# Ledger of designs, part 104: designed miniproteins, single chains, continued (4)

Each design is a single chain, and the fold is of that chain. pLDDT is the mean over its residues in the fold that is shown.

## One batch from the design tools (miniprotein)

Design m15831
Fold by ESMFold2-Fast:
Structure m15831 (fold): chain A 90 residues (1-90)
Amino acid sequence: ALSEVVARSIGAILRAATDVMLGEMSGEEALEEAVRRVRELLDEAVRAGLISEEEARRLLEEMEELAKKAVEEAEAFRREHPELSARLAA
């Protein structure tokens, strides 16, 4: 269902943002990974007939914007609280 595609896309974004906070990825790497995974999920949903190409395009734009904001916030958190990020990774 559309709700499942959205939930999985958000999950991919949160995972990428978490990797930035933990120092496992740079913000640039995390953004590229999140967008790539979201695109794969949306392309699969279109092929499965769950959503239209138009809906997938709109969702990709929304998810890209969300991913950018989430990664930027995770980078800011890591810069301001490097000690907390290190403790979370331990």
Scores: mean pLDDT 82

Design m15832
Fold by ESMFold2-Fast:
Structure m15832 (fold): chain A 60 residues (1-60)
Amino acid sequence: SMAEKQRQLEAISNELVRLSVELARAKRQGSDKEKVDELQNKIIEKAKEQRELLAEIRAG
């Protein structure tokens, strides 16, 4: 349903904020490049999911 898609969009948006904060923290703490790269890849994947879901919501 549309309501379920909107809830999914909100959940993805919140997760992206959390991942961005975690990435910033990892960079500040001098974490391994591998960990930083993994967080960046997760953000890219979630951003793609957000765009696709938003397009579906807009299309109706």
Scores: mean pLDDT 85

Design m15834
Fold by ESMFold2-Fast:
Structure m15834 (fold): chain A 60 residues (1-60)
Amino acid sequence: GAKEEELKKLAEELAELLQEKKLASKYSDKLEEITLLYREKKYDEAIALVKKIIEEIKSE
């Protein structure tokens, strides 16, 4: 659905930022939380969390 596609785009952006800045290990717990929300079909909560992490990384 539309929310799942939005989450995929945001997850791709987050993955690119984490790779560029070498921050994957620092955010491993939050990445696991996103994965759990996705598996539970809590797309709105997963989207909000991804957006928050992206904003935190970009603000540095």
Scores: mean pLDDT 82

Design m15835
Fold by ESMFold2-Fast:
Structure m15835 (fold): chain A 65 residues (1-65)
Amino acid sequence: MQATLTLSDGSTVTLPADFILTTSTGEEVKLSDIKSVKVINDTEATVTLKDGSTAKLHLVKSIKL
């Protein structure tokens, strides 16, 4: 399983499912643990994890799993 990230500058990166993202609060999240993504604005997105918890990402526009 892989994810494609779109960064706030419009660039895209393909990452493996076990890749760890750092949230705006310094919390670590694996791509494979992400259930859904909601984009808030140009520099912020909210991710919902498979366990039902939520986290905020900075500098990420979208995630496609």
Scores: mean pLDDT 65

Design m15836
Fold by ESMFold2-Fast:
Structure m15836 (fold): chain A 80 residues (1-80)
Amino acid sequence: GELEERARRLLEELRRALKELKELKANPSKENTKEEIAAAIRVVGLGYELALLVKRLEAEGLHELADEARRLLEEAGFKA
């Protein structure tokens, strides 16, 4: 349903934001400092939204999706 679609969209967005942040950190320069900060803010915001959603996924029996979300949150530096 809509909850699964929301979770899958947030997972995709967080994966992209995290990948972008990792790439920016791997190639640091004065030119991309603002982009790195913006990417870090996006990771934090998306991660927070996903973390709030994890409890709803568990309550609805969507355990596999909740586990996937927790793993990605841990990779992003959240204690999930």
Scores: mean pLDDT 82

Design m15837
Fold by ESMFold2-Fast:
Structure m15837 (fold): chain A 79 residues (1-79)
Amino acid sequence: MDEETLESEVTLSLAYMFYSLGKLLASKGDYESAIESLEKAIELAEETVRKSKDEAIRKEAEELIKEAKEEKKKIEEKL
């Protein structure tokens, strides 16, 4: 594993952590904090797509972006 691949894997893992946090906050009714966490997840996943040369990692990041955007939209409809 090179530094570029490791960085992409770490960045994607952080994106998943923020996605999970966003969903948890939404379940508690903290919609503003949930949106902020989901926006961070999208940002980190988009960075992974740009920087990673691994097709599987990029595909996983693109799927996370889609899921995070859908979750954010559902929360915004409740505000």
Scores: mean pLDDT 83

Design m15838
Fold by ESMFold2-Fast:
Formats: sequence, C-alpha cells, structure tokens
Structure m15838 (fold): chain A 78 residues (1-78)
Amino acid sequence: QPLEGATVIPREALEQLLKGIEYVKKGDYEKAEEYFEKALELAKKAGPDAEAVTEGLISLIKAGRLDEVEAMLRNSLE
C-alpha cells in the first residue's frame, strides 16, 4: 500500500521518474529530461497535488538527492 507522500502521484508517472533517474546515472541528461517531462504531464492529469509533488521530486533529483528519491519511488512501486 502506497504511503501518503507518494500516493498522489500516478503509477505511470512514478515509473517515468525512475527511468529519468536511470538516465541521470548514465549521464544522459537529455533523455532524463524527456522522462521527467512525461512524468509531469501524467501527474498534471492526476491533479495539482500530484503535479506539485512530482516537481518537488524532480528538484531533489537535480540537486543530487536522487538516491533518496529512487528508494522512495521503488518502495511505492513494490
């Protein structure tokens, strides 16, 4: 069962965020941005809370806290 903090983000958007993180780890920042943009589009369709949380997670990834975000997303997708 998903936790409160990540439950507002649709599963497809969580999966796009994880793919973006994979490309950040590979140093392919252009591909990472494509997946983050897809995640934002999916979150936007789910509502403003999902959009805001997804923006915050992308910000943390870009700040170098991607390990924390990845762990949270993987736990939400179990």
Scores: mean pLDDT 78

Design m15839
Fold by ESMFold2-Fast:
Structure m15839 (fold): chain A 71 residues (1-71)
Amino acid sequence: SSSLREEILRLIGEILRIIGELFDLDKEIKEAEEKGDKEKIEELKKEKEELEKRKEELLKEMEELEKKIEE
């Protein structure tokens, strides 16, 4: 069971990293919006969408691992 806990901790670490990256992207998007840099805004929004999908996938994987520990 320690192996499952270690996997969950690894997933939590990745999720926290992605949350940090999303926070930084939101700041960059606001800065690009203030400057009117449409190309930069589109690139950053695309990166944000990809990171949010990755976060959702990791959260789902973590939930499934937590259910296995509860069994």
Scores: mean pLDDT 83

Design m15840
Fold by ESMFold2-Fast:
Structure m15840 (fold): chain A 87 residues (1-87)
Amino acid sequence: EAEKLRAGVEAISLLYEAAELAPERREELLELAEELKEALEAKDLEKAAEILERAARLLREAAEETGDEELRRLAEEVEELARKIRE
């Protein structure tokens, strides 16, 4: 459980980083970060994983639209963290 909560906290940091790199998606990314924080505080790991899966999809879309390799990297890291939380 502690390791999965740590993965969730790490993912929040990645979403804030992504919000700085994708200003047109900033509001959506910050909203997802707040939803994730609430899910982690409630220890709702299923909801946390679902939020991260939505965030990864949004980041992949942003990376495809902008060609930003850093956004693609963030999408892959968020997907991996979602998988760790589901285990």
Scores: mean pLDDT 83

Design m15841
Fold by ESMFold2-Fast:
Structure m15841 (fold): chain A 84 residues (1-84)
Amino acid sequence: HMDIDYELELLEESVKLLEEAKKQGKFNPESGRQIVEKAEELVKKNPNNAKAWYILSKVYEILGEDPEKAEKYREKAKKLNPKY
């Protein structure tokens, strides 16, 4: 199985590309939802990984469809590591 740190790096890069696409008006919501599914899988398997929760919060924030979930996941990341 892939190393969690590598999976998080790939996911973080995907989120950065999604954010850039949104800024350029080229946003694809389907790509965002696929990133959410991957991030949700990673937090389910690694519930104490602050970076995983942070990435999940960022992709929800970029999607803009559920601000309360974005905030909830960001607070979860901060509780695990205050730098987030």
Scores: mean pLDDT 80

Design m15842
Fold by ESMFold2-Fast:
Parts: structure tokens; sequence; C-alpha cells
Structure m15842 (fold): chain A 61 residues (1-61)
């Protein structure tokens, strides 16, 4: 599903943040991912789309 795909992509981005020493950003993203997993699927999907975009932007900066 889109949600499972987004979870995988967000986990990969969190690993990239840790590799770059961005531990606070990685921890914040992990908490966001954990909270999203408690939401209904539609809301979780929207939350993870936003998180993915933010993390991709952060990694490009």
Amino acid sequence: SELEELEKEVEELIEELRKKGEYKAADGARQWLEEAKTLPEEEATRALRLLKGLLEHYLKS
C-alpha cells in the first residue's frame, strides 16, 4: 500500500540523517513516524507524505 511504501521511504531518510550526524532531526522524524502509525490510514498517509517532503528538503539543504 502507499502507507507501507511511505513508511519504508521515511525509515530510509531517517537512516540518512543518522549517517550525516543529524541525530535530533532523525529522532524527531522517528517520533513523527511512530505517532503517524497510531492514526487512521488516510491521516497517517498524509502525515508521512508531509514528513517525507520535509526530510527530503532538509537533506538537500
Scores: mean pLDDT 86

Design m15843
Fold by ESMFold2-Fast:
Structure m15843 (fold): chain A 68 residues (1-68)
Amino acid sequence: MLSEEEKLNRETREKFREVVEMAKAGASDEEIKKKALEIIEEMKKKAPDRSLSDEEAEAFIDYELKKA
């Protein structure tokens, strides 16, 4: 069985894979940021005890945008 942390990481990774596909298809930085924020908000709802700080969330978005 996957731990709750591993499940969250897997779901987050799958959702961000869609964001990377959007970036490869020529989506704007604004569209990518909007989608990334929606994913982060959804993950916070699934794991309220493991919320990212605003600083951590911004760092994660910046990392994924640079990776794409």
Scores: mean pLDDT 66

Design m15844
Fold by ESMFold2-Fast:
Structure m15844 (fold): chain A 83 residues (1-83)
Amino acid sequence: GKKEKILRAIGLILRAIGLIEEAERLLRLGGDPERALRLAEEGIRDAREAKRLAEEAGDESLVESARRVERRGREVAERARAG
């Protein structure tokens, strides 16, 4: 039910944050921008799925969290494409 969707959304948000932070770290260290882009895009996908689950569960705070993570992921992806 709702609880399971909330827990899955939280897990996806945490995974998305980790992927996006790794992508940002790679860009900061002058690493592979193609790898950074792949990680950021995976994080964006996880954040979008988390937002969908949070919306279905009616958890506005999780929807907001997922939106923030998706936005951060898009910013990192654009930086990776520019490099």
Scores: mean pLDDT 91

Design m15845
Fold by ESMFold2-Fast:
Structure m15845 (fold): chain A 93 residues (1-93)
Amino acid sequence: MKNQILGEISLAMAVLQASVLLLYPAESAEELARLLERSIENIEEAKRLGAKEEDIREAIEAVIELLREALKTAAPEHQPLIEEAIRRLEELK
């Protein structure tokens, strides 16, 4: 169904947004917060659209792994935002 495809796209977008943060560190805390929120919103949208629980969990785990990697090189002022996003994602499992 159309909703299934849209859910899969939303999960792919969440992972892509986290990957962008790892490859291209945000220039400001505001930009970082926006990108983190969009990644989380895409996972929540996929869940609303009826994406498979297995696919949602795999996407959440992929995003958390990417965010943990980004955390290793993040500026000290950005670390709390990434840590909070990881906590929110763990709660969505």
Scores: mean pLDDT 82

Design m15846
Fold by ESMFold2-Fast:
Structure m15846 (fold): chain A 60 residues (1-60)
Amino acid sequence: SKKRKAASLYTAGSINYSGAYANELIAKRNPKNRDKYLEDAKQDKKLSEELFKKSEELEK
């Protein structure tokens, strides 16, 4: 159902948001590969935002 799919997308968004935070912490503690982890964090945040928007769209 659309409602279950919306809930799944919201959960996936939350996981990616947490992943972004983890990558920011890794970047802070790993200066050699900092730029890579910061870029991964940006991608995770973008994906999280997109998943949240898709979830909201399905609940309309």
Scores: mean pLDDT 83

Design m15847
Fold by ESMFold2-Fast:
Structure m15847 (fold): chain A 107 residues (1-107)
Amino acid sequence: MEDLKLSAEIMAEAIGKEFAEMFFTGLGNYLHRQGKLEEAKKYYEIALSLNPDSGIALANLGEVLAKQGKLEEAIEYLRLAAQLFKDTNPEKAKELEEKVKEIEKKL
């Protein structure tokens, strides 16, 4: 049976935590584009287990949660992502904050 967390830990040891996180975020992005939201969510969660401060993985997980109707969880992840982007990519931070406001209107 597949153990995604164990596979992620082995990969992080072999090739480094940052590269392993990028790999799992990439798989999540691929599955998200295919409309496989539950599978995409699992890979983003694995990426975040390796790097909790991945703004890209947090933002993409928030987007998937919003599409699943998990609006309160989506808001929390999108806010965390916006905070992480605030100094490095202010335009992306603003985009994520506007997305949070649009989701809040649905609550």
Scores: mean pLDDT 83

Design m15848
Fold by ESMFold2-Fast:
Structure m15848 (fold): chain A 76 residues (1-76)
Amino acid sequence: ADGLPAEMELYADDPKAAVAKALGLKELKEGQVVTVTDEDGVEATLTVEKVSEDEVVVRVEAAGQTYTVTVKKTPP
């Protein structure tokens, strides 16, 4: 089966604001760990690996699997 990619790239006009909003945070900083539960009760641990103006990298651990999500700033 074509499985889920081990890494994902997403684009947002403001990566820091987009990730902070998605995690329910007022402020986003490197080294921050957030636990979220999805609508089917699966718990996910998200670790903020990198925060910059143009890029945010988050490591996601859910259901025994690990992914890296990179949110990049949309080009002008």
Scores: mean pLDDT 75

Design m15849
Fold by ESMFold2-Fast:
Structure m15849 (fold): chain A 86 residues (1-86)
Amino acid sequence: METIEEIKKNNSDEEIIKEGSKLLLELGIATEEELTELYEKEPKVFLDIMTLIIAMKKEKVEDEEIVSITKALIEQVKEALKEKEK
């Protein structure tokens, strides 16, 4: 099974973003607008979230748990961005 570090080593940033974004959209975790905003404001955090969802899917974490964890992370990042703008 691939760890987060192995995924980052074995895949390009473009491949990680493509696969992770597909999973986020298919699972209804985020909209295209939310993904675009996150990528523009915090590209490293965005890449880490993409890598995490891919890792969870590869480790056969249940879709419901992946949705719960990833939605919570995205909401925390959005809140931090709002505070940073104030």
Scores: mean pLDDT 76

Design m15850
Fold by ESMFold2-Fast:
Structure m15850 (fold): chain A 64 residues (1-64)
Amino acid sequence: MEEALKLIEEAERLLKEGRFEEALKLLYKADQIGARLAAEGRIDEAEEVGKRIQELLKKYGLKP
């Protein structure tokens, strides 16, 4: 979870800088970590990662 949250925070910084391609790559990596957390039975942590990614995409007008 912590690694995924750090990637999301870095992605938000990149989005603020207009570096959308790099930000989306970080969000994709965070989403992959979320999928692994779900596979490990860490469902609540996986859902939190997914929620934060969706909130960030919505904030910047990007499609999920």
Scores: mean pLDDT 81

Design m15851
Fold by ESMFold2-Fast:
Structure m15851 (fold): chain A 75 residues (1-75)
Amino acid sequence: LEAVIEALRERILGRTREILETAESEEEKRRKVEELIRDAAAETQKLMQSLSPEQARQLEIATLEAIREALELAE
């Protein structure tokens, strides 16, 4: 689980940084960050179906924390 959480976190934050560096406009940045958050939430929900309730809760919390950090990076 820890490896999955770490990989997901690194992916979310790495993609956020890429979006911030490559986006040509504020509108594009906002749209792509929103898409990233939606995709991350969907992936987390799918993974939670295969986990115990306790593990699912840990993954959910970690995902929300990563999303919060991504939003902070995007300002």
Scores: mean pLDDT 78

Design m15852
Fold by ESMFold2-Fast:
Structure m15852 (fold): chain A 75 residues (1-75)
Amino acid sequence: MAEEYYKKGLEAYKAGNYQEAADYFTKSADIYEEKGDFQKAAEAYSLAGVAYLNAGDTEKALEMFEKAREAYKKA
């Protein structure tokens, strides 16, 4: 499940669909975090942040980067 959302996020990002990519990366990260895979959660939250920046959503990008930082502290 988490891996499938991550893959969909990468496909959306390559297509230039940054909002969709951010949504998929966020879903992937939330599932990895719930499973205790904090390293993969941090990576996915970071990618969601980059995707939100490219979509023009600076507020959500900052939220995702903060989640990535917290996940890195647990990894």
Scores: mean pLDDT 87

Design m15853
Fold by ESMFold2-Fast:
Structure m15853 (fold): chain A 80 residues (1-80)
Amino acid sequence: DKIKEAEKLLEEAKELQGKGDLAKAQGLYLIRLGEEDEEKREELLEKGKKLLKEAEELYKKAQELEEKAKKLLEEAEKES
């Protein structure tokens, strides 16, 4: 019931956090390349910033799922 639903939400949150970590790593890598490459600086910085924003959105969604899972676990504990 609520415990299994919470576990599923935590698994989904973990997957989103992993996707966020990858997007953040790629974004930071592109920003670093943009700092070193004057000719492609603007393009690389824009792409890097976009990936960092994507990572923030993924982390926010993961946090929302974690908060929902926490609430379900607290409700299950009160029913016990």
Scores: mean pLDDT 85

Design m15854
Fold by ESMFold2-Fast:
Parts: structure tokens; C-alpha cells; sequence
Structure m15854 (fold): chain A 60 residues (1-60)
């Protein structure tokens, strides 16, 4: 999961503008905070990864 997140962030950096990167990092911060309160942090992180992958496809 961590490797998949790192790959998604690297790909986002290739296609996203500075504003889009800021928005993505804000979503990650919100997701991490939600994961701390979640009974299943891995599931919460997987949703964040899926969202990042969708953003990359949209930007491409």
C-alpha cells in the first residue's frame, strides 16, 4: 500500500499543477486524520490511493 501511494504521488507530480498538488496534499492530510479515527486504517489509505489514481487519469 505504501509503495502504491508513493507511486501515485510521483505520477501526480508529473501531471498536476502546483494548485492541484496543494489540493492533493490537503486531501492526504484529511485522509490520514480520518484513518487515525478509523477502525481500519488500511482501508482508509486504500481509498486515498484510489482517489489519487483517479486524479492522475483525469489530469492525463
Amino acid sequence: LISKLNDALAALNEVASTEERKAAFQQLADGVRAAKASPDPEAALAEIVAWLEEQIKAAK
Scores: mean pLDDT 69

Design m15855
Fold by ESMFold2-Fast:
Structure m15855 (fold): chain A 61 residues (1-61)
Amino acid sequence: SSQIQQILEEGQKQLSEQFKLSTQAHELGEQGTPEEQNKLMQEQGDKMREILEETRKRLES
C-alpha cells in the first residue's frame, strides 16, 4: 500500500470516530437551548474540518 492510501485510511477512521462522538454529543445536547445546540453543531463542524485539513496537509507532505 502507498503512503497516500494509509493517510486516507487514517483520515477516514478519524472522521468516522468524530462522527460517532458528534452523534453522542448531539443526543446529550438536545436538552440545551437552540442557541446552545447551534454552538455544539458549529464546534463539531470545526473539528470535522480540522480532520479534513490535517489529512490534506499529510497528503501534500
Scores: mean pLDDT 75

Design m15856
Fold by ESMFold2-Fast:
Structure m15856 (fold): chain A 66 residues (1-66)
Amino acid sequence: MEIEKIKEKMIKFAKSLVDAGVPKETVLSAAELMAEILRKRGFPEEEVDELLESIKKTIDELVAKK
């Protein structure tokens, strides 16, 4: 599974959680858990960290619009 496809899926999942009224902290924790899973599956730590930062920025933007 390519990192870009994972990022797209994580962003869609985060949007669904925010739209459902899930607290920001819970959504961020879910994103961090997914990052840990990716690291354990052998994805490069640097790429996973960049992915996680992009997801966190997207979550912050989505929450700010509510």
Scores: mean pLDDT 78

Design m15857
Fold by ESMFold2-Fast:
Structure m15857 (fold): chain A 56 residues (1-56)
Amino acid sequence: MAEARVLRETPEAVLIEGKAESIMESTKKAMQLARDLGLRVVYVEQRGSTAIVAAV
């Protein structure tokens, strides 16, 4: 199952982690959470099956 959560909120950006069975699903889930929060994705880091998204 794909999951996304807020890792950290800073004055500059919100960091969101996506976890799923594939990097594509992890990235989609993290980006979807950013959009649901009304934020714009400015950075994506992919590591294995985990995606970290920075959004403003």
Scores: mean pLDDT 81

Design m15858
Fold by ESMFold2-Fast:
Structure m15858 (fold): chain A 68 residues (1-68)
Amino acid sequence: MSEAAKQTILGLMKKELEENPDLSAEEIAKMAKSAVEAGVSEEDVLKTIKEARPDLSEEEIKKIKEAL
């Protein structure tokens, strides 16, 4: 996958997370899994989630990680 395609996926995910602060960890995990399946690294996906949703607990972040 190209760098531009990865940045597009991460940007769309970040926007969705910022515009929908009520998204559950389970819903975020589904988006994260789709991004990873599309070829984005787990590290980049998790970093983007933490930056977009700094309100998430460590337990919620672990749940998202376990889904990947």
Scores: mean pLDDT 81

Design m15859
Fold by ESMFold2-Fast:
Structure m15859 (fold): chain A 62 residues (1-62)
Amino acid sequence: SAMDELKEKAIEMLKELGASEEEIEEFEERLNKMKSLDEAFDLMVDILGEKSLELSEKLREE
């Protein structure tokens, strides 16, 4: 399904951004509570944005 495809791609992107297994599990639980693909996409964008910012801050320390 489109939701399953979105979930799989989002998890792969989160792993690439250095998300922990706990953060991925929390994301999956939140995603499963979404009522629509639009809500799920908004959640994905917010979480990926936060992780991208965290990665940028870590890179600044190098």
Scores: mean pLDDT 77

Design m15860
Fold by ESMFold2-Fast:
Structure m15860 (fold): chain A 110 residues (1-110)
Amino acid sequence: SALEEAKKLAEKYKKEGYDEVRITTDPAEFRALLAEVEEKIKKTKGDVEIRVENIALPEGAPFVGVLAVKKEGDKITVDFRTVADPETRARALAENPAAIGVAEGKFKVE
């Protein structure tokens, strides 16, 4: 299931030294977490790296999001992912070959 894949991803982030890892099945909660992170970034002086992987889910597929945050001195790394099980991911790509979007940004906040 997407939730099981999200749990595996969360364990991977924890092993990679991410300080804060959250899983949500509520798009509204995910948006609130995004806003919280944006507010933290605005108050931080230093280097910020943001990585987003989004998948355009097929109709009826459950939403699962993972937010991971790592702090190393003045550097903050934020990773946001929409998670799908392999069958749902394959269906999304079959319906829309561009269903998976990846965006990366590196920012220096004054």
Scores: mean pLDDT 74

Design m15861
Fold by ESMFold2-Fast:
Structure m15861 (fold): chain A 89 residues (1-89)
Amino acid sequence: SAFEELKARQDAVPAEALEAARRAAELLSTGEMSSQAVALEVAAQLALSVLGDAERAAELLEEALRLTKASEETREEIRRLIEEIRRLA
């Protein structure tokens, strides 16, 4: 069933990937996010936590980062967390 497939995808997501996504969202929030960036960040959290889709979550976080004004140090840390999400998937 679709519910069983969804649950299997959710169960396959490592807790470390969920933590990396949470930390990326916190760092994004310290910058100047456009309304689109905020929506993309929320979509990324849902893609990972509800859909179990780590690659889509990473893509959405990259788009959110492109639409966010932040220091280069903060941007580099967010990129590192996005790479960690992909690596753990």
Scores: mean pLDDT 86

Design m15862
Fold by ESMFold2-Fast:
Structure m15862 (fold): chain A 60 residues (1-60)
Amino acid sequence: GSLLQRAAVAVLRAIENGIDRDLAIRVVSRATGLPEEAVEREARRVEEDLKAGKTTLAQL
């Protein structure tokens, strides 16, 4: 996927491993150079796609 999709997946995997959501977004934003707001929006979009069964974290 795009860098933004990879950033979103990294945030969701960090949360799954017990990392605080705000911390995960900050760390990934700084590592990728993407705005925190863009990373959070894509993470929410990916979460909705996961809930709808459109994808899995293993496929991303």
Scores: mean pLDDT 83

Design m15863
Fold by ESMFold2-Fast:
Structure m15863 (fold): chain A 63 residues (1-63)
Amino acid sequence: MDRRERLAAGVAQAMGGMSPEDARAAARAALKGDTEAAARHLQRGGGLSPEVARRAAEGLSGW
């Protein structure tokens, strides 16, 4: 796991209060360009609304 993936996971965890495992899954999906999968993880793990999760996933994809 590279530094960028760890940073993205930290951001996801801070935004949703989600577990480190869910945050890492969201970060991995975003870094692979799978914004939909990343948003889904943020919704399930972090309890974010679909709209907020999508915006967060887009942000993670740019890290």
Scores: mean pLDDT 73

Design m15864
Fold by ESMFold2-Fast:
Structure m15864 (fold): chain A 67 residues (1-67)
Amino acid sequence: SAAREEAHRLVRRTVNELITKEPSVEEAEKRIAELRERLASLGYRLEVELDVENGKVTGVRVHLTPA
């Protein structure tokens, strides 16, 4: 479905951005909140686990499920 494809695209784009930029936890949480709002409009929910070193996000684990 178009909604599923868009949801996966948004998740992939955001995860790649977080891994590449290694933002602060605060910045990552803001980006994830924005992603969750967009995914909710598509009928999806997102669970996120962050790996953090020295106050920077170094890894991201995500689970995308229909809402």
Scores: mean pLDDT 86

Design m15865
Fold by ESMFold2-Fast:
Structure m15865 (fold): chain A 56 residues (1-56)
Amino acid sequence: SERDLLLEIAGRETGLSREELLELARRSVAEQQEFFRSRGIDLSPSQVRNLQRIAR
């Protein structure tokens, strides 16, 4: 599914578990972008938006 694909991509980029990614996805887009930026990971706004959709 699209959700599984997005979680797999994010997991590979960040090294985070699915549970950690789902918790992060509940945060605002700005907070998610700040988190990834602080870890040296550059995600597009559309990718962060997709993580928000997964959290619903």
Scores: mean pLDDT 69

Design m15866
Fold by ESMFold2-Fast:
Parts: sequence; structure tokens; C-alpha cells
Structure m15866 (fold): chain A 59 residues (1-59)
Amino acid sequence: SEAEKLYEEGVEAARRGDVETAAKLFEEALKLMKEEGKLTDEDIADAQRILAEAVERAK
């Protein structure tokens, strides 16, 4: 799905240290998942954890 594609791109952006791009991609992915009624609290928590870890690595 489009949401899955955006989420995957967000993970890749976070892995390369592009926190700003990762945050935007996760925001759009989670928004689409919510609109489709497929968003879980686990999805939100996972995205937040990945972003927090990327921020810590960039320090």
C-alpha cells in the first residue's frame, strides 16, 4: 500500500540519519494508515522509537 511504502521510506531515511525527512515520511504514512482504519498504537510507538534513536545517533 501507499502507507506501507511511505513508512518503509521513513525507516530508510532514519537509518541514513535524515531525521527531518524520516519524520515527514512517518507523519504521512501514519496519517494514511489512520484514514484507512489500520493504524495501531504499536505503529505510532515504533515510529516514535525509530525517530528518537535516529536523533540520539545524530548527537
Scores: mean pLDDT 82

Design m15867
Fold by ESMFold2-Fast:
Structure m15867 (fold): chain A 69 residues (1-69)
Amino acid sequence: MLNEEQKQTIEDFRKMAILVEAELEVKLKMEKTKEEAKKLSKEEAEKVLKEAEKEAKEKLERAREEVER
């Protein structure tokens, strides 16, 4: 059986994995969105980037809430 310290270490690694995965997915999506925005008009590029930033913030907030549970 795992002792309490070992269980805590595993839980901490699991929480870190959730946060790192969310941050990596956000970074990849933002890079793709920036590349797509270069092909758009100024108005469309600004709208797409603003929406992607909002979605990124919501995704990171959900990941943080998940690790707090």
Scores: mean pLDDT 79

Design m15868
Fold by ESMFold2-Fast:
Structure m15868 (fold): chain A 64 residues (1-64)
Amino acid sequence: MSLEEIIEEARREAEELVRRLSPEERKKLRDQAAKELGLDPSKVSFEDAMTEKLFREKVREEPP
């Protein structure tokens, strides 16, 4: 799978979370993901923070 395909998959998963979670749950997960990534949660959307977190996790699953 290409890096672009991994990013698209991560984004799809983040969009699914937006549909399932309340605004309060999204804020908590965004803040947590941003903290793990070293990002400012006020400067990143929930979708962007979750996409980046999921992308990093998926890339780490690839063989060296």
Scores: mean pLDDT 76

